Designed miniproteins, single chains, continued (3). Designs and how they scored, part 20

Each design is a single chain, and the fold is of that chain. pLDDT is the mean over its residues in the fold that is shown.

## One batch from the design tools (miniprotein)

Design m8663
Fold by ESMFold2-Fast:
Structure m8663 (fold): chain A 89 residues (1-89)
Amino acid sequence: DYLDLDDETLEEKGKKLMKELGVSEEDAEAMIEVYRLSREIYELLPKLPKDEQEKILKKLEEIDKNSKSPKEAKEKLEKVLEEIKKLIE
């Protein structure tokens, strides 16, 4: 799966998939970054208390349902990751 790949392999496979789907270069780059951010978030989630994990998972669901573009999803995921890092520190 894409989540188990290194950053270079993830970017390569992501760009190939996006090209096949006819998405723009800008959207393809944003979608690759969304995958990277999601991977880091999922790796950090088990370090949080259960109640905070549930809040983050709800935010991730809301981002997935309500984001109008990959760029918007990326920006929202960056904020979620920043929040998680503050909770772990």
Scores: mean pLDDT 75

Design m8664
Fold by ESMFold2-Fast:
Structure m8664 (fold): chain A 74 residues (1-74)
Amino acid sequence: SDEEKLEEIERELLGLYLRELARLAAGEITPDQALARVRAAAERLMSTASPELRERIRAMMDNLLAAFRAEAAA
């Protein structure tokens, strides 16, 4: 179902987000590189998704990028 697919995609994107935060904390990447990697991963997931699922993945990506920017600003 789309709900099960969204839960799986959300888990994958959250996992990637946490991984990039850890790399940023370790000094391995810049904030801009971390944002670019999260965006690229979301775009790859969108490329094979239905139009309805694609819009919901885009919303999740935007939320994660907003959260990352808020954390970087704090």
Scores: mean pLDDT 77

Design m8665
Fold by ESMFold2-Fast:
Structure m8665 (fold): chain A 100 residues (1-100)
Amino acid sequence: SSVELVRAHEARLEELRRLALEDPEAARELAKTLPVSTLLSEIESLLGDLKNPELHSEEELRENYHIALLLTDTLIEERPEVRAEAQALRDEIEEVYKKV
């Protein structure tokens, strides 16, 4: 069902976020199995959180920053078709996080 597919996607993204902080290499391997569109959507979501720092704890912002960098670095290394877009997102993440 569509509900079960959404839950599976949310569970995979939650596992990816957990692994990014605990086991970055395992997180990169999991990220390689996900669609580019899913990874780009997650990066945009994390960047959105960094642009609204008043809505998040300092720890959440730090975690979002590290996860966003892992995802952008994975796309830059593994996905030549979106490398320029991923690099632009990475540069924006770095610039935004400096202001947090």
Scores: mean pLDDT 84

Design m8666
Fold by ESMFold2-Fast:
Structure m8666 (fold): chain A 100 residues (1-100)
Amino acid sequence: SKVEEKREKARAEIERLKATVKELVKKEKLSEETQKNLDNLISLFEKAVETGEIDTDSINTNLINIHSGLSEEAAKELDKLVGKVAEAFEEVLDAMKEEE
């Protein structure tokens, strides 16, 4: 289905986010707390893709906490990838509306 195709695309963007998070952990020597917040953010996006429901407040709170543990450059890189995941998720929502 179109929904499954868009979910696969969204999962691919989440995997890209995971890969970048792994590199940021090594490069920036991120704290265990920041790593947990990043893992929580990824879990929130995975849940959103599977359910079609997004807890924007939890995502925003988690991003604020993550940004406090990142350099400005790392935060910008993360925000770019989070934006790509959000765009892919919007495509999932649009496809779900079409299938009703």
Scores: mean pLDDT 83

Design m8667
Fold by ESMFold2-Fast:
Structure m8667 (fold): chain A 70 residues (1-70)
Amino acid sequence: LISEIAKAVPSLSREQIRRVIDAMMKSMGLSRAELRAILRSMLPNPKELERLLKNWLQIFGLLSDEEREM
């Protein structure tokens, strides 16, 4: 899953993707299986997936100042 997302959203590193997934599971109370299903359903729409992941990185404070300029 992380490798598939990294291929679809090359602007994000695998580490950033992992951080977002961990933060979402903790804050939203989603199971790993539920989160995987949601993210897989978004793989055919890589622009929407990128927007969602970047929004969560900002919300959870997981972006550095340099990365915000992407």
Scores: mean pLDDT 71

Design m8668
Fold by ESMFold2-Fast:
Formats: structure tokens, sequence, C-alpha cells
Structure m8668 (fold): chain A 68 residues (1-68)
């Protein structure tokens, strides 16, 4: 299923930050700031950084499938 616009923004923010400074240096706080949401909002959608990473990977696979 398609993600909400807010979830999509959070996933895009993580992808951007991972490209810029590497996955090991990306925190949930950085993603929340980059996406323009509160940390509480981020945690309500993705309770852990692992779940955000999984969602980001799944969204990337979906996007690549739509482009190809």
Amino acid sequence: MDLSPTQQRMIEAERRLVREKGAANVTTADVAREAGVSRATLYSHFPSSRELAVATTAAEIRRIGDEI
C-alpha cells in the first residue's frame, strides 16, 4: 500500500541523510528534523530506527519497481 505523505517525507529524509553522511551517523532526531516533524510524530509511525530503516528499504524497492 502507498504510505501517507507524512511517512513518505520521513522515508525521503532518512534516504537523503544516509546519502549525505552514511547510515551509521543518522539518528531518528536527524530524520525528524529533516522531515519537518516532531520526534513524537516520527516515533508514532516508526517506534524504532530499525522499523524506519525497513520501511525506507521497502519504499525504495517499490519506487525502483515503478521506475523500471
Scores: mean pLDDT 72

Design m8669
Fold by ESMFold2-Fast:
Structure m8669 (fold): chain A 100 residues (1-100)
Amino acid sequence: SVKEEAKKLLQRAIELLQKAIEAIKEGNLEEARKYLEETQKLLSELTELAEENEELRFLLPLLKETNDKLLAAYQSTDPEEAIKLLQEAIKLLQEALEKI
């Protein structure tokens, strides 16, 4: 079902953001950047899925806020601020997962 596809994409996005946080903590900024770029692609896929399926459209505001946090983290020069933004993004994705 489209809900099960959305759940899998959300779970993968959460996992990648957790890996990005770990990479930032270890000073592996290039690795962190790759995880953030992969997460952005998954959020784009989720947004398309939500736009095409009426039952998932309620996710669109949460996905937009998550993407805004992700972009802010990507542009941040402060590792602690980036980690905080990514933790907030994870919480939004967990909220989305609970509503499906």
Scores: mean pLDDT 90

Design m8670
Fold by ESMFold2-Fast:
Structure m8670 (fold): chain A 92 residues (1-92)
Amino acid sequence: MKLSKEEISEIKKRVESVPEESFIPKLEAALEGAKKGTMDEKSLLRVYAASLLLEGYSEEEVLEKVNEIAEKKDRSDVIKELEKAIEKLKKK
């Protein structure tokens, strides 16, 4: 399942409208849910997109990265990349 350019834009507006410290706990909770298999694919991709936007990637770069990983249809790749993004954000 792919994200649209409009969905990435809406995620960016949400990320910019709230403090970064409020997103890290939510991203960690989402990663936990993903590892337990309780999160659907689209929700997982949206969380991954939010983490990339928080790292400072552009909307275009995020759309490309998210849809590339979505086309592989490998949930474990998304989980691994999300975990990596969260660790980078925690080191800021």
Scores: mean pLDDT 77

Design m8671
Fold by ESMFold2-Fast:
Structure m8671 (fold): chain A 94 residues (1-94)
Amino acid sequence: MREEFIELLEEVAERLEEALSQSLEEQKKILHETGLRLTEAALRYERAGDEESAAILTAVGAELQILAKEEDEEKLKEGIRKLLETIRRLIESL
């Protein structure tokens, strides 16, 4: 489960890096789809009794959903960069 959790966070980081080179519409799509994936993953971790991992995935998923509603291109890119930085720091701490 820990290895799967780290792999999931790494996949999210890769998707966010990809999003930075895409159009606004594609960035929002990537953020929305990734947020949904993390919501589903959080439920799986919660059911397995891993409340800490579930809480982390829920928090990251919520941040992705907030960013997906951003209409300003510069603010969206800044938000993606900050979240990417946060996820990479989280992976380092695991």
Scores: mean pLDDT 84

Design m8672
Fold by ESMFold2-Fast:
Structure m8672 (fold): chain A 76 residues (1-76)
Amino acid sequence: DEERRALLRALAAELRAAGVPERDIFTAELIVGSQPDPLALSPEQLRALLLPHLSAETAERAAVAYGRARARVLAA
């Protein structure tokens, strides 16, 4: 739970810094937060999960942001 919350906060911050709209940030947070083990996802797996909901460009940016957020949380 604490790691999930830390990941979602870091993800939201990275997505906002990248200029992703709040609607798409909400969608990404919902998808990541719904995973049984969100820290086990690769950026490629997250991109695949986002593609039905976001444009390909936004899904790619979100996957990169997720990779950064995940690395930060795992290093803590």
Scores: mean pLDDT 82

Design m8673
Fold by ESMFold2-Fast:
Structure m8673 (fold): chain A 81 residues (1-81)
Amino acid sequence: MIDVKLKAEDFTPEKADELARLARETGVPVRVEIDLGGNPELGNKARRLFLEAAERHGVEAIVLPYVEGDREGILVSLRPR
């Protein structure tokens, strides 16, 4: 399993595509933790971008929100096929 941690400022559509492709090419799950920096709107964007990238590369995406005190984030599991 490949573990990746991203800050909201480092999360881009290109990064979502890169990580979905990585899961497909390696054949191993990629787990992504995204710190939203307190902006829940970014969580909805992250979910959409990862779901689109996963469908584009033929991998399965599971997106789970998490909250730890004042920290809000998204946990994404990208599974090959």
Scores: mean pLDDT 78

Design m8674
Fold by ESMFold2-Fast:
Structure m8674 (fold): chain A 86 residues (1-86)
Amino acid sequence: MEKEIAEKQVKLLDEIKEILKEYVDLLKKAGLISEKEAEELKKKLDEVTAEDKAAVKANPSEELLEQLEKALEYYKKKLEELKEKL
């Protein structure tokens, strides 16, 4: 059970990261942020996601899994809203 929870959390963290990177790329394409800011944000996303994955593997949590699922849905909605606005 713990292994399955950890695997699901890791997958959700990767999916959230990819959505946030897409969001950053759209902001850059629209001229709302600089290329340097986009690169720095993406690098920070990779670093934070790696740290979160390590934490999840050490301490898998069903409560955090539910929170990550809600976060994924939230960020997907924000990405769609940005795409419609641009």
Scores: mean pLDDT 85

Design m8675
Fold by ESMFold2-Fast:
Structure m8675 (fold): chain A 88 residues (1-88)
Amino acid sequence: DPDLEARGAALRRELNRHIDLQDVLKSLPPEVAIELGRLVRKVLEAIFDLVRAGADVATIRRLLDELAELTRNADKEGLRELYERLNA
């Protein structure tokens, strides 16, 4: 679905306004970068599912801000907790 893919791309662009994911990943050991990247992708997909379900813009922005902060800090446990909360 081109519209759904466009919305997913817009969500990734919005996250990139708050954090340069590639610069964060380049600063980390490869094993940490791989795990962090997987967690960020899972959380972003869960946030996109909320967008698809009609979650309000303020909720989505708050979640993207939280995702950006946890990613900037390489906080894998915080990212796991956020992912679990979004799938509760």
Scores: mean pLDDT 76

Design m8676
Fold by ESMFold2-Fast:
Order: sequence, then C-alpha cells, then structure tokens
Structure m8676 (fold): chain A 91 residues (1-91)
Amino acid sequence: SEAEEYERKARELYEKYLKGEITSIEEIKELLEAYARAIELYMQEKDYEKAKEVAEEAEEFLKTLPVPEELLGEALKRLKEAIERVREALE
C-alpha cells in the first residue's frame, strides 16, 4: 500500500539519520514528512495498529532532533498533528 511505501521511506531515512548520514535540515524535513504521510495513510486505511506503531517510532525520533524546532516549520507541525490524531482516535 501507499502507507507501507512511506513507512519504508521513513525507516530508510531514519536509519541513515542514526548513522549520521542525514545532517541537513532539508533531509530532516523529508524524514518528518515521510513519517507524517505514513501515519495519515494508515489512518485513512483504518489500520490503527500500524498508525500507532509508526507514530510511536516518530515520537522517539522527535526526542532526538539535532536542530532547533523553529527550523523545521510545517514538516514538524504536520508530524505532530498526525501523531495527535492517532492519540485522539485510540481513546
């Protein structure tokens, strides 16, 4: 599915990030957007377990952000909103 493609993209980018291969703001934004899109698509597919799994992984990434949040703008906002929607749906 399209959700699985964005999940794969997010994980590939996150693995590169953990290896120190991603250091630019642009690449960090791409990682944030890939996570957000995967979560959004799993929510549309009503795959709430996968949406939760990806959201939890994204929250761990957010704890380790190497740059000020101010530099990440809309990409960070989109991911935070996607995570919040998962949280609200699982109440």
Scores: mean pLDDT 84

Design m8677
Fold by ESMFold2-Fast:
Structure m8677 (fold): chain A 66 residues (1-66)
Amino acid sequence: SEALELVRRHYEAIVREIAREAGVSVETVYRIRELALQGKSQREIAEEVGVSVETARRVLEMLERA
């Protein structure tokens, strides 16, 4: 629906901004979110996606504010 597409585009814009700010790919942001929803720790997320724990923490904080 139109409303769902607007929400999707808005969220995609937010994810792109988070990726730019954190210096990671958009795919990395989505992967960090997925692992966090599975209950993984910041350390486990960082290990899995190949980023620093600080980068994972920062991405999660930005996602929580979105």
Scores: mean pLDDT 82

Design m8678
Fold by ESMFold2-Fast:
Order: sequence, then C-alpha cells, then structure tokens
Structure m8678 (fold): chain A 83 residues (1-83)
Amino acid sequence: GAPREPLGDTFISDDGRISGSVVSANGSSVEVEGTLRLTPDGEATVESLSIKATGEEGIKWADKWKAVVRDLGGTVSSVTYTV
C-alpha cells in the first residue's frame, strides 16, 4: 500500500486529547494516545503520550511521533514495539 505520513490520521480533540492511528497495507501500524496541557501563555505541551508500533514502518512512525512530542515540550510515557 501507499505510505502515509504518521501525522495524517492524528486527531486532537477539544478536551486536549491526542489520538491517532496509521496502518499500512503490509500490516505495519502506529497507535498514539495522550493528553495535552495548555500553559497560561497559550503554549501546548504533551502531559503524557503512549505509543504502540508494529513493523518497520510503524517503528519509523513512532520515531516521528517522539520528535513531535519533543517539539511540543512534552514527554513520552511509554513506547511498545512489536516486530
């Protein structure tokens, strides 16, 4: 199947919840669940994020998610890889 950007299927809800899932045709996947916290200055940070990834493409997507969390000033609470 065609590769997809890991952020293309990501949703941030009005209550500050982060949720996203991406699955490729070969069975590689990444799933993220977390929460955002807004600072008084209007900046968003990730309070917690859990990442579950399968296959080579899923691991690459998980690494991109780690970079996004870093850019938002947050912390990754858990990461699970299945090969």
Scores: mean pLDDT 63

Design m8679
Fold by ESMFold2-Fast:
Order: structure tokens, then sequence, then C-alpha cells
Structure m8679 (fold): chain A 73 residues (1-73)
């Protein structure tokens, strides 16, 4: 259901905050999030939760990638 997709995506967004994650694991989380967004948009393209969760996912992933790049440099 759409509510199950929302719950799964919120869980994945929370997982991005884990400090033990490698770059490869963060990339895998991002790919999984993209799959869920594709399903959400197909089910309810005009639902505001789709856009709100997309914005939040982009913010947390972007911040995490910047942190990992700084740690690797």
Amino acid sequence: SFDELVAELEKLIAQVADPSLSLAEVQALGERMQGIFDEMRAARPDDPRVFELLARAQEVLGQKYLELQQQAA
C-alpha cells in the first residue's frame, strides 16, 4: 500500500544518519529510496507526501555524501 511505501521510505531516511555506513551502503540506500519514490509516484503522483519525502531524502543524502567525501579527503 502507499502508507507502507511511506513508512519504508521514512525508515530508510532514518538509516542514512547511521555513522557506521560506508559510501557503498549509502549509495545502496539511495538506490532503494529511488525505487520506492518511483512506486509512490506511480500510485499517487499528486500526493504532497511524495514531494515532502523526496525533499527530505535529497537533503539527508546530500549532507551524508558531503560528510563522507570530507572524511575520505
Scores: mean pLDDT 81

Design m8680
Fold by ESMFold2-Fast:
Structure m8680 (fold): chain A 67 residues (1-67)
Amino acid sequence: MEEEQRVRDYLLAHAGETVSGGEIVRATGASEMDVMAAIMQMEREGLVEIVQRGETLEETLVRLLPP
């Protein structure tokens, strides 16, 4: 839950930019599992776009969608 908020805050600070899941892990200190869970939840809510779905979190690129 706290990890999801940190991921959301990071993406909001980079609104309109494409960031990798690995960058989010390094910036937030959340685990890879928590970052992936947060990204998946935000995608289900329509808040983020997965620009590139990689085999690893480092290769997965996401962007916060405009309102």
Scores: mean pLDDT 80

Design m8681
Fold by ESMFold2-Fast:
Parts: sequence; structure tokens; C-alpha cells
Structure m8681 (fold): chain A 86 residues (1-86)
Amino acid sequence: ALAEEILREAAAAEGLEAERIEVPADATSSEVVALMEEHFERTGRVPIPATPENAAVREWYRLVVLETVRREELERLIAEHERLKE
């Protein structure tokens, strides 16, 4: 998935390793976050939740993609503004 690729590339840029983790299908968003934080603290690896049947995981993937698109659009607008300066 695009979100997984973005996270793997971001982790690699920081010299970190990323790995997929399974979360319970019925886990809440707070439980998913807690599992991700525990995994990072225990292993030093960036967790990527890999349970698409979990509603919180699906919403998290959606938010990661939207945040990336918004960031790229803002960077494009800033570049256009800078281009207009002498």
C-alpha cells in the first residue's frame, strides 16, 4: 500500500528499520496506538499495522495518505510563492 511504502522510506531515511505488526481485528484506535508505541520502544523498529479488517487501521492508512497529499500541496504552494520573488 502507498502508506506502507511512505513509512518504510521515511524510516530508512532516519536509519531505522520498519516492520509489519498484526493488531487485533477489534482493537480500538487507542489500543492500536499503544501497540505501535510498545513495539517501537521494545524493538527500535517503526511499526506498520497490517490488519486491514480493523476499522482503526483502515482510518489510520486513510489519514496518512491525506496528510502526505496535503503536505505535498503546501510545499508546491510555497515553491510557487518563492518563484515569484526576485
Scores: mean pLDDT 67

Design m8682
Fold by ESMFold2-Fast:
Structure m8682 (fold): chain A 83 residues (1-83)
Amino acid sequence: TDQYVQQARQHIDQADQAIDDGDLQSANDHLSQADDYLSHAPDDYRTRSDFYSRMSRLMQSMGNDDGAQSFQQMSDQYRQISQ
């Protein structure tokens, strides 16, 4: 429901902040929580797209360029579906 999406969005935003602060462990923890909340909103393609975009950003910060590209491709696919 919208409540699960709202919780997922909050954790995605906190992950983004943690990446900016260089706290990659905190970013990973927040993204893991966002994924759990999104499992209850499987048709919210927009928030799933944002989730994969942040996963891509986390991977870039860790030096995993291949992983970052893979997650960015997933983000782009979900964004196209979401309108």
Scores: mean pLDDT 87

Design m8683
Fold by ESMFold2-Fast:
Structure m8683 (fold): chain A 95 residues (1-95)
Amino acid sequence: LSEEQKERLRELVERFVKALGSDDAAEVEAAYNALVDFVAELAGLSREEAKEEVHKIVGQVIQDMKDKEFASEEEMLEAITEEIIRRLEEFLEKA
């Protein structure tokens, strides 16, 4: 991935995680769709295939983080954000 692509991925994941913390369902959907579309473009996947991979990665990260204790909600959201970015970057570099 280029530095510009990594920066864009971070922006999209941060937007999505922030939306999840806001309980704004419309923004969650918009942020999720933007992230899925970006992953589809970079990986050369269909939108449906990218959606499946993003859903799998995000779901696994959230499940893994639920069993951990954090000092604050902000720390938890930051940990979720960084782990989603890490796993998506690994996925995209193998594509």
Scores: mean pLDDT 82

Design m8684
Fold by ESMFold2-Fast:
Structure m8684 (fold): chain A 67 residues (1-67)
Amino acid sequence: ISDDVAKLVGHILRAIGYLLEGDVDGARRSLEEAKKLQDELEQKTGVKDTSARNIIKRLEEEIERLR
């Protein structure tokens, strides 16, 4: 799962980077990839990662505010 976790973190960091640059579309796409990986990771482990879910949710709320 280490590779999946690294990819998840990478997509979250990219989404944050896009938001800092004002690229809302880029941020949205990176968050969609992060959500996909998070769902796959939870399916593989059977464990919900509350911290990752909270970060993704807060980024989605920021993107929605810019819409």
Scores: mean pLDDT 76

Design m8685
Fold by ESMFold2-Fast:
Parts: structure tokens; C-alpha cells; sequence
Structure m8685 (fold): chain A 78 residues (1-78)
């Protein structure tokens, strides 16, 4: 699922950040590119996700995208 893919990406980025392999800015860029492409987020949702990622709140960013993913799944079922 999209929500699971996002969770896996966020966990990977956190692990790389803790290991010093990437910067928070690089992690934010990678996450935003993935979320924008995969989740088809509105501009407002992208901005909110970016603000959460920039503040280091990866869980909040995942929540924003997860909400959108669930809405898209419901729309596809209808």
C-alpha cells in the first residue's frame, strides 16, 4: 500500500540520518519527491508535508500523506 511504502521510506531516511549518511535537507528532498510523485498531493498538502519534514516531524509528514492515500483508495472503489 502507499501508506506502507511511505512508512518504509521514512524509516530508511531516519536510519540514514542517524548514521550520518545524509543530511536532513537531503532526506527532506527525497521524501518530498517521492510523496509528490506517488501520492499526487495538492500544492497545500505538499507545502504542509515539506514544513513537517523540515521541522524533523517525519511521523506528521507520513500522516498527511496517509490521509490522502486513504482518500484516493476510497475514490478508486467508488
Amino acid sequence: SLEQEIAELMAELEAELKAGKITLEEATRRALEFLGEKANLSREDVERTFEALRAGRLDEAQRIVGERARRLEKEAEE
Scores: mean pLDDT 66

Design m8686
Fold by ESMFold2-Fast:
Structure m8686 (fold): chain A 81 residues (1-81)
Amino acid sequence: DEEEERKKKEEEKEKRLKEVEEEDLAREALRLLARGERPSEEQLRALAKVASEEQLEEAIRRLRELGFEEEAERLERLRRE
């Protein structure tokens, strides 16, 4: 079924684009944290999806060190998903 194959290819393409975007957002979040700057909610969401457990623990600790406690709590909630 050409329609079904096209839908699968479109979903795969969207999934790959979303994964690349999430990786870029996560990388930006880590860069911001390294500079002592506040990452956005979208960047934190991406970080929670793509980062390792160790990276997430380090990011949460870094956010708390910088005084971004709300962002740290948000990342902690997001990492469950």
Scores: mean pLDDT 76

Design m8687
Fold by ESMFold2-Fast:
Order: structure tokens, then sequence, then C-alpha cells
Structure m8687 (fold): chain A 94 residues (1-94)
């Protein structure tokens, strides 16, 4: 299912994630994808989006090498895409 595909992408992202807010965002998206109640799923995705924003703020202030910054930016972008696709999945199920 599309939900199982998104969960697999989250597992790969979780292996690479180092930022605590990004890890929290991943956990919230995983909870949203496993939740049957659409309202609770939407709430969990909104919280995940907030944590991704916090990870982006951390990245702007972080003392990282260019390579580390580019890697973190890619992880944040993937998290945002998974969240977007999870919202689309919920919208299709309503």
Amino acid sequence: SRREELLKRLEELKKKAKNPYLKDAIDMVEMALKEEDPAVRLLNLAVASYFVKKAEEDLKKAKLSKKEREEEKKLIKEAREIIREAYELIDEEI
C-alpha cells in the first residue's frame, strides 16, 4: 500500500537522521501513518511539520561542514516530501 511505502521511506530517513527535532518529526509521521482516525492523523502530521521547521532553524545556526549541511538539508527535504504525501493520502481517504 502507499502507507507501507511511506513507512519504508521513514525507516530509511530514521537511519540517517541526527537532529533531535527531525527524529521527533519522523516519529510523529510514523504515528500518523499507523493511526486510523483521520483527525488524529492530521494533528500528528501538523506536529511533525512543526518539528521539521525546528530542524530547519537548527540547520541555519549549526556549525557544520558544507558536506554535513548538504546531507542534513536532503534529510529535511525528504521529511517534508513524506509529510506532503501523507497529507495527500489522508485527503484521499476522507
Scores: mean pLDDT 85

Design m8688
Fold by ESMFold2-Fast:
Structure m8688 (fold): chain A 68 residues (1-68)
Amino acid sequence: MHKEALDEILEIARKRRELPHASPIAGEIGTMFRILFEASEEEWEALSPAARELAEKWRETMEEVERK
């Protein structure tokens, strides 16, 4: 289930909250962007199909916003 993949992502974000930051939400968003833009092929393949669909839709939306 994509919930397990999302829990893994949230666990990484949680560890980043131990570092000094402006807000906890910023750390979580930073982790999400890193996964979307810097994730390796293997990391993408490790995601569940549902999690990959959500990430791909997010990436498409961001690309469309950048075009505007």
Scores: mean pLDDT 55

Design m8689
Fold by ESMFold2-Fast:
Structure m8689 (fold): chain A 62 residues (1-62)
Amino acid sequence: MTEEQRRAEAESVARIAEDFAKENKDNPEVVKYFQEAIEAARRGEVGRAVMLLIQGYLAAKD
């Protein structure tokens, strides 16, 4: 996998997390998961970012 491919994946995950944070702005605890996912994606930790995104999504559903 190239660095460009890893960057594209990280940017996609960060964008999804940003969109979910905007949709859930009334719930600050849920927003924290999405903010952590954005930070993990920006560090190139795509796997961690995806896990945090899923955790935030599940928390928002409750």
Scores: mean pLDDT 78

Design m8690
Fold by ESMFold2-Fast:
Structure m8690 (fold): chain A 78 residues (1-78)
Amino acid sequence: SMEEEYNTNVEKGKEYFAKGEELLETDKEKALEYYKQAITAYRHALQLKPDDKEVKENLKKAEEKLKELDPTSLLAPK
């Protein structure tokens, strides 16, 4: 269902973000990949519920982390 898919993507986003935070000092490249995975999961959740304020804030935090660690990553289209 849409609700189950939404909940799964919100949970995955939070888990990936947490893994990124844990690895930030030990493995920056792996942390960046987890932040990208969190962004992907949150974007999917927002596609299902566009007005979710919590998911929008969590997405913003993940994007800010990615920008601070690699300011060019969000500017590279492919």
Scores: mean pLDDT 81

Design m8691
Fold by ESMFold2-Fast:
Structure m8691 (fold): chain A 85 residues (1-85)
Amino acid sequence: MEKIKKAKELLDKLGAEADRVAAESTPEQARRIRGLVDAVKTAFDAGNYEAAVQAARSLADEARRLGHTEFAKVAEELSKVFEEI
């Protein structure tokens, strides 16, 4: 129960950070970031935590590649929480 609550809080924070990062990105990068965020949300809503971990890790890797280290840290923390569910 507590892990699911923490995951939801981090997912809400991830969405807000993604909107900020996408506004600072190229249209191509923004679409890719939003697609990965949607993949995390879809997997979480389906209860597929393994897929949620993979999507969150992919998002963190993309964020680091683009230099958005704070956003990458949120995605990494979320992936670790999903691993504990």
Scores: mean pLDDT 83

Design m8692
Fold by ESMFold2-Fast:
Structure m8692 (fold): chain A 71 residues (1-71)
Amino acid sequence: MQEEIDKLSPIQKKAYDAWKNKEAVELSPEELAAYEKELKKGSEWAEENADKMPPDKSLVEPELLKALLKG
């Protein structure tokens, strides 16, 4: 889990840290746009490459990482 988290983009890692500490993190408009783009790209990639999903697919989908860590 931690190794996968360390491979996240800076925006995704910042969001994960906020979730882990149950703290709100304020994103700049640029950071928010980058984060939304990452989420959209991850979802599109997963749909197109479901049969080629890597072992660390959570790196692509931050929501999946959040659910996995909540387990």
Scores: mean pLDDT 52

Design m8693
Fold by ESMFold2-Fast:
Structure m8693 (fold): chain A 120 residues (1-120)
Amino acid sequence: AASPEEIKARIDEALKRGISPVGAFALAQEAADAGLFEYAKKVMEKAIESLRDYLARLTPEQLELFRAELGRALGVEIKAESADEFVEQVKKLFESVKTPEELKRLAQALLDAFHAAERA
C-alpha cells in the first residue's frame, strides 16, 4: 500500500497539473483509506470542478444514465436538467460528507456513474 506521504505527493501533483475526474475519484478513496480525509476532500473538490466540462459534452441519453446510476448508487433522487444543475447537486452531496466512509461512497458512486455514461 502507498504511504500517506506518497499519497499527499500524488494529490499535490494532481492539484497543480490537473487530473481526470475518474483518476481523482480513485485517488480520493486511497487518501481516505490512508487517513488523509482533508486531502481526499481537496482532490474530490477539484474533480467536481472538472465534472462540469465532462457533463456538458455528454448526450442527453448519457447524462440521464449518469444521473440514474448516481442516484441508484447513493439511494437518492438526483434532479437536474443541465450539466450546471447536475454539478450543483453533486456539490450539495459533497458538502454533506462528514466521514471518510461517506466520501468513499460518493467517490465510488461517481466512478460508477462515469462508467455507465461511457457504456452508452
Scores: mean pLDDT 82

Design m8694
Fold by ESMFold2-Fast:
Structure m8694 (fold): chain A 78 residues (1-78)
Amino acid sequence: MEEKLKELEEELKKKAEELGKGQPSTPASDFARIGREVAATGSRVALRVLEAAVKAGATPEQARELAEEAIRREKELL
């Protein structure tokens, strides 16, 4: 279980790094909103993926999509 969650986290972090080339076009407040929404779901993988996407410079839309994918796939593994 935990091993599969780690693989999911690493896979989505790689996607975040690829998408993060360039400056975010949306205000920092959008990342804060997405972070609160993700934290409310209790998904640890999604929070870590969101952090990686922000650090890589992904857009808020891309970061949200990756976090939502992480939430869905984590639920499937539980």
Scores: mean pLDDT 71

Design m8695
Fold by ESMFold2-Fast:
Structure m8695 (fold): chain A 80 residues (1-80)
Amino acid sequence: MAKVASVEILARIAEGDELIIHLRVTLEEPASTDDVVDAAKQAAREVAESLPEVAEVLDVRATPLDDTTGAATAIAKRAP
């Protein structure tokens, strides 16, 4: 099962500029790939909200990664 998720956060700072944050989240023993994705999104949101410069979180994208470095196919851009 995937234990690692790659997360990209797009956030707006107080002066209207954008900040991109990249995180890697690892769970010790996840019950499912969905647990890894959900935990990664939750952790990413908490990190972004803890930054005093962040006024708003605009987008959070999480991609699960296999513990075998498996085949992550197409990452698609999402509209806001």
Scores: mean pLDDT 68

Design m8696
Fold by ESMFold2-Fast:
Structure m8696 (fold): chain A 80 residues (1-80)
Amino acid sequence: MSPEEQQLLAEIQEGLALAQELLKTSKDEKVKELAQESIRLYQQAIQALQAGDIKRARDLLIEGESKLTMAIMLEWMNKQ
């Protein structure tokens, strides 16, 4: 793997770990739904990376991060 691919994989793995933890710990069904969507997108990003499609892997990472950010924000608002 190139340094670019290694960095991208690390970012995908970090997002995946956070989404999986949120899915396990949250009591809110909408938060869990957004976390599951994020996990799916990160898994697709890994598949794209394994296929050598760096552009698709980046696009999927951005989409996965967007879903994860929404899940985190909703979880935070539920604690207010």
Scores: mean pLDDT 87

Design m8697
Fold by ESMFold2-Fast:
Structure m8697 (fold): chain A 92 residues (1-92)
Amino acid sequence: HMGGGATVYDDGTAGVGLSNVKAPDGAIIKVTFSNGDTGEGKAKSAVNANGTYTAIGEVRGLKADDGDEVTVEVYDENGNLIGKGTGRATKV
């Protein structure tokens, strides 16, 4: 299953990810937090040590707190949903 996650920084930026998704060129990652924050950014693919892919992106302007529920969606350049997962935010 695809898992979503976010690491939120004190400056209101977050790294967001969706496991087991390889983002194609032009893909967009969208995130929704349980506090009502939303964000979107360009998606990239990261290769994990085990050879699987994680779709990653950066979003800004957030007030999300540690433990907030997060939903992550990845769309291709044509707006087709290619992956969706949920998880929790970690604040550092």
Scores: mean pLDDT 81

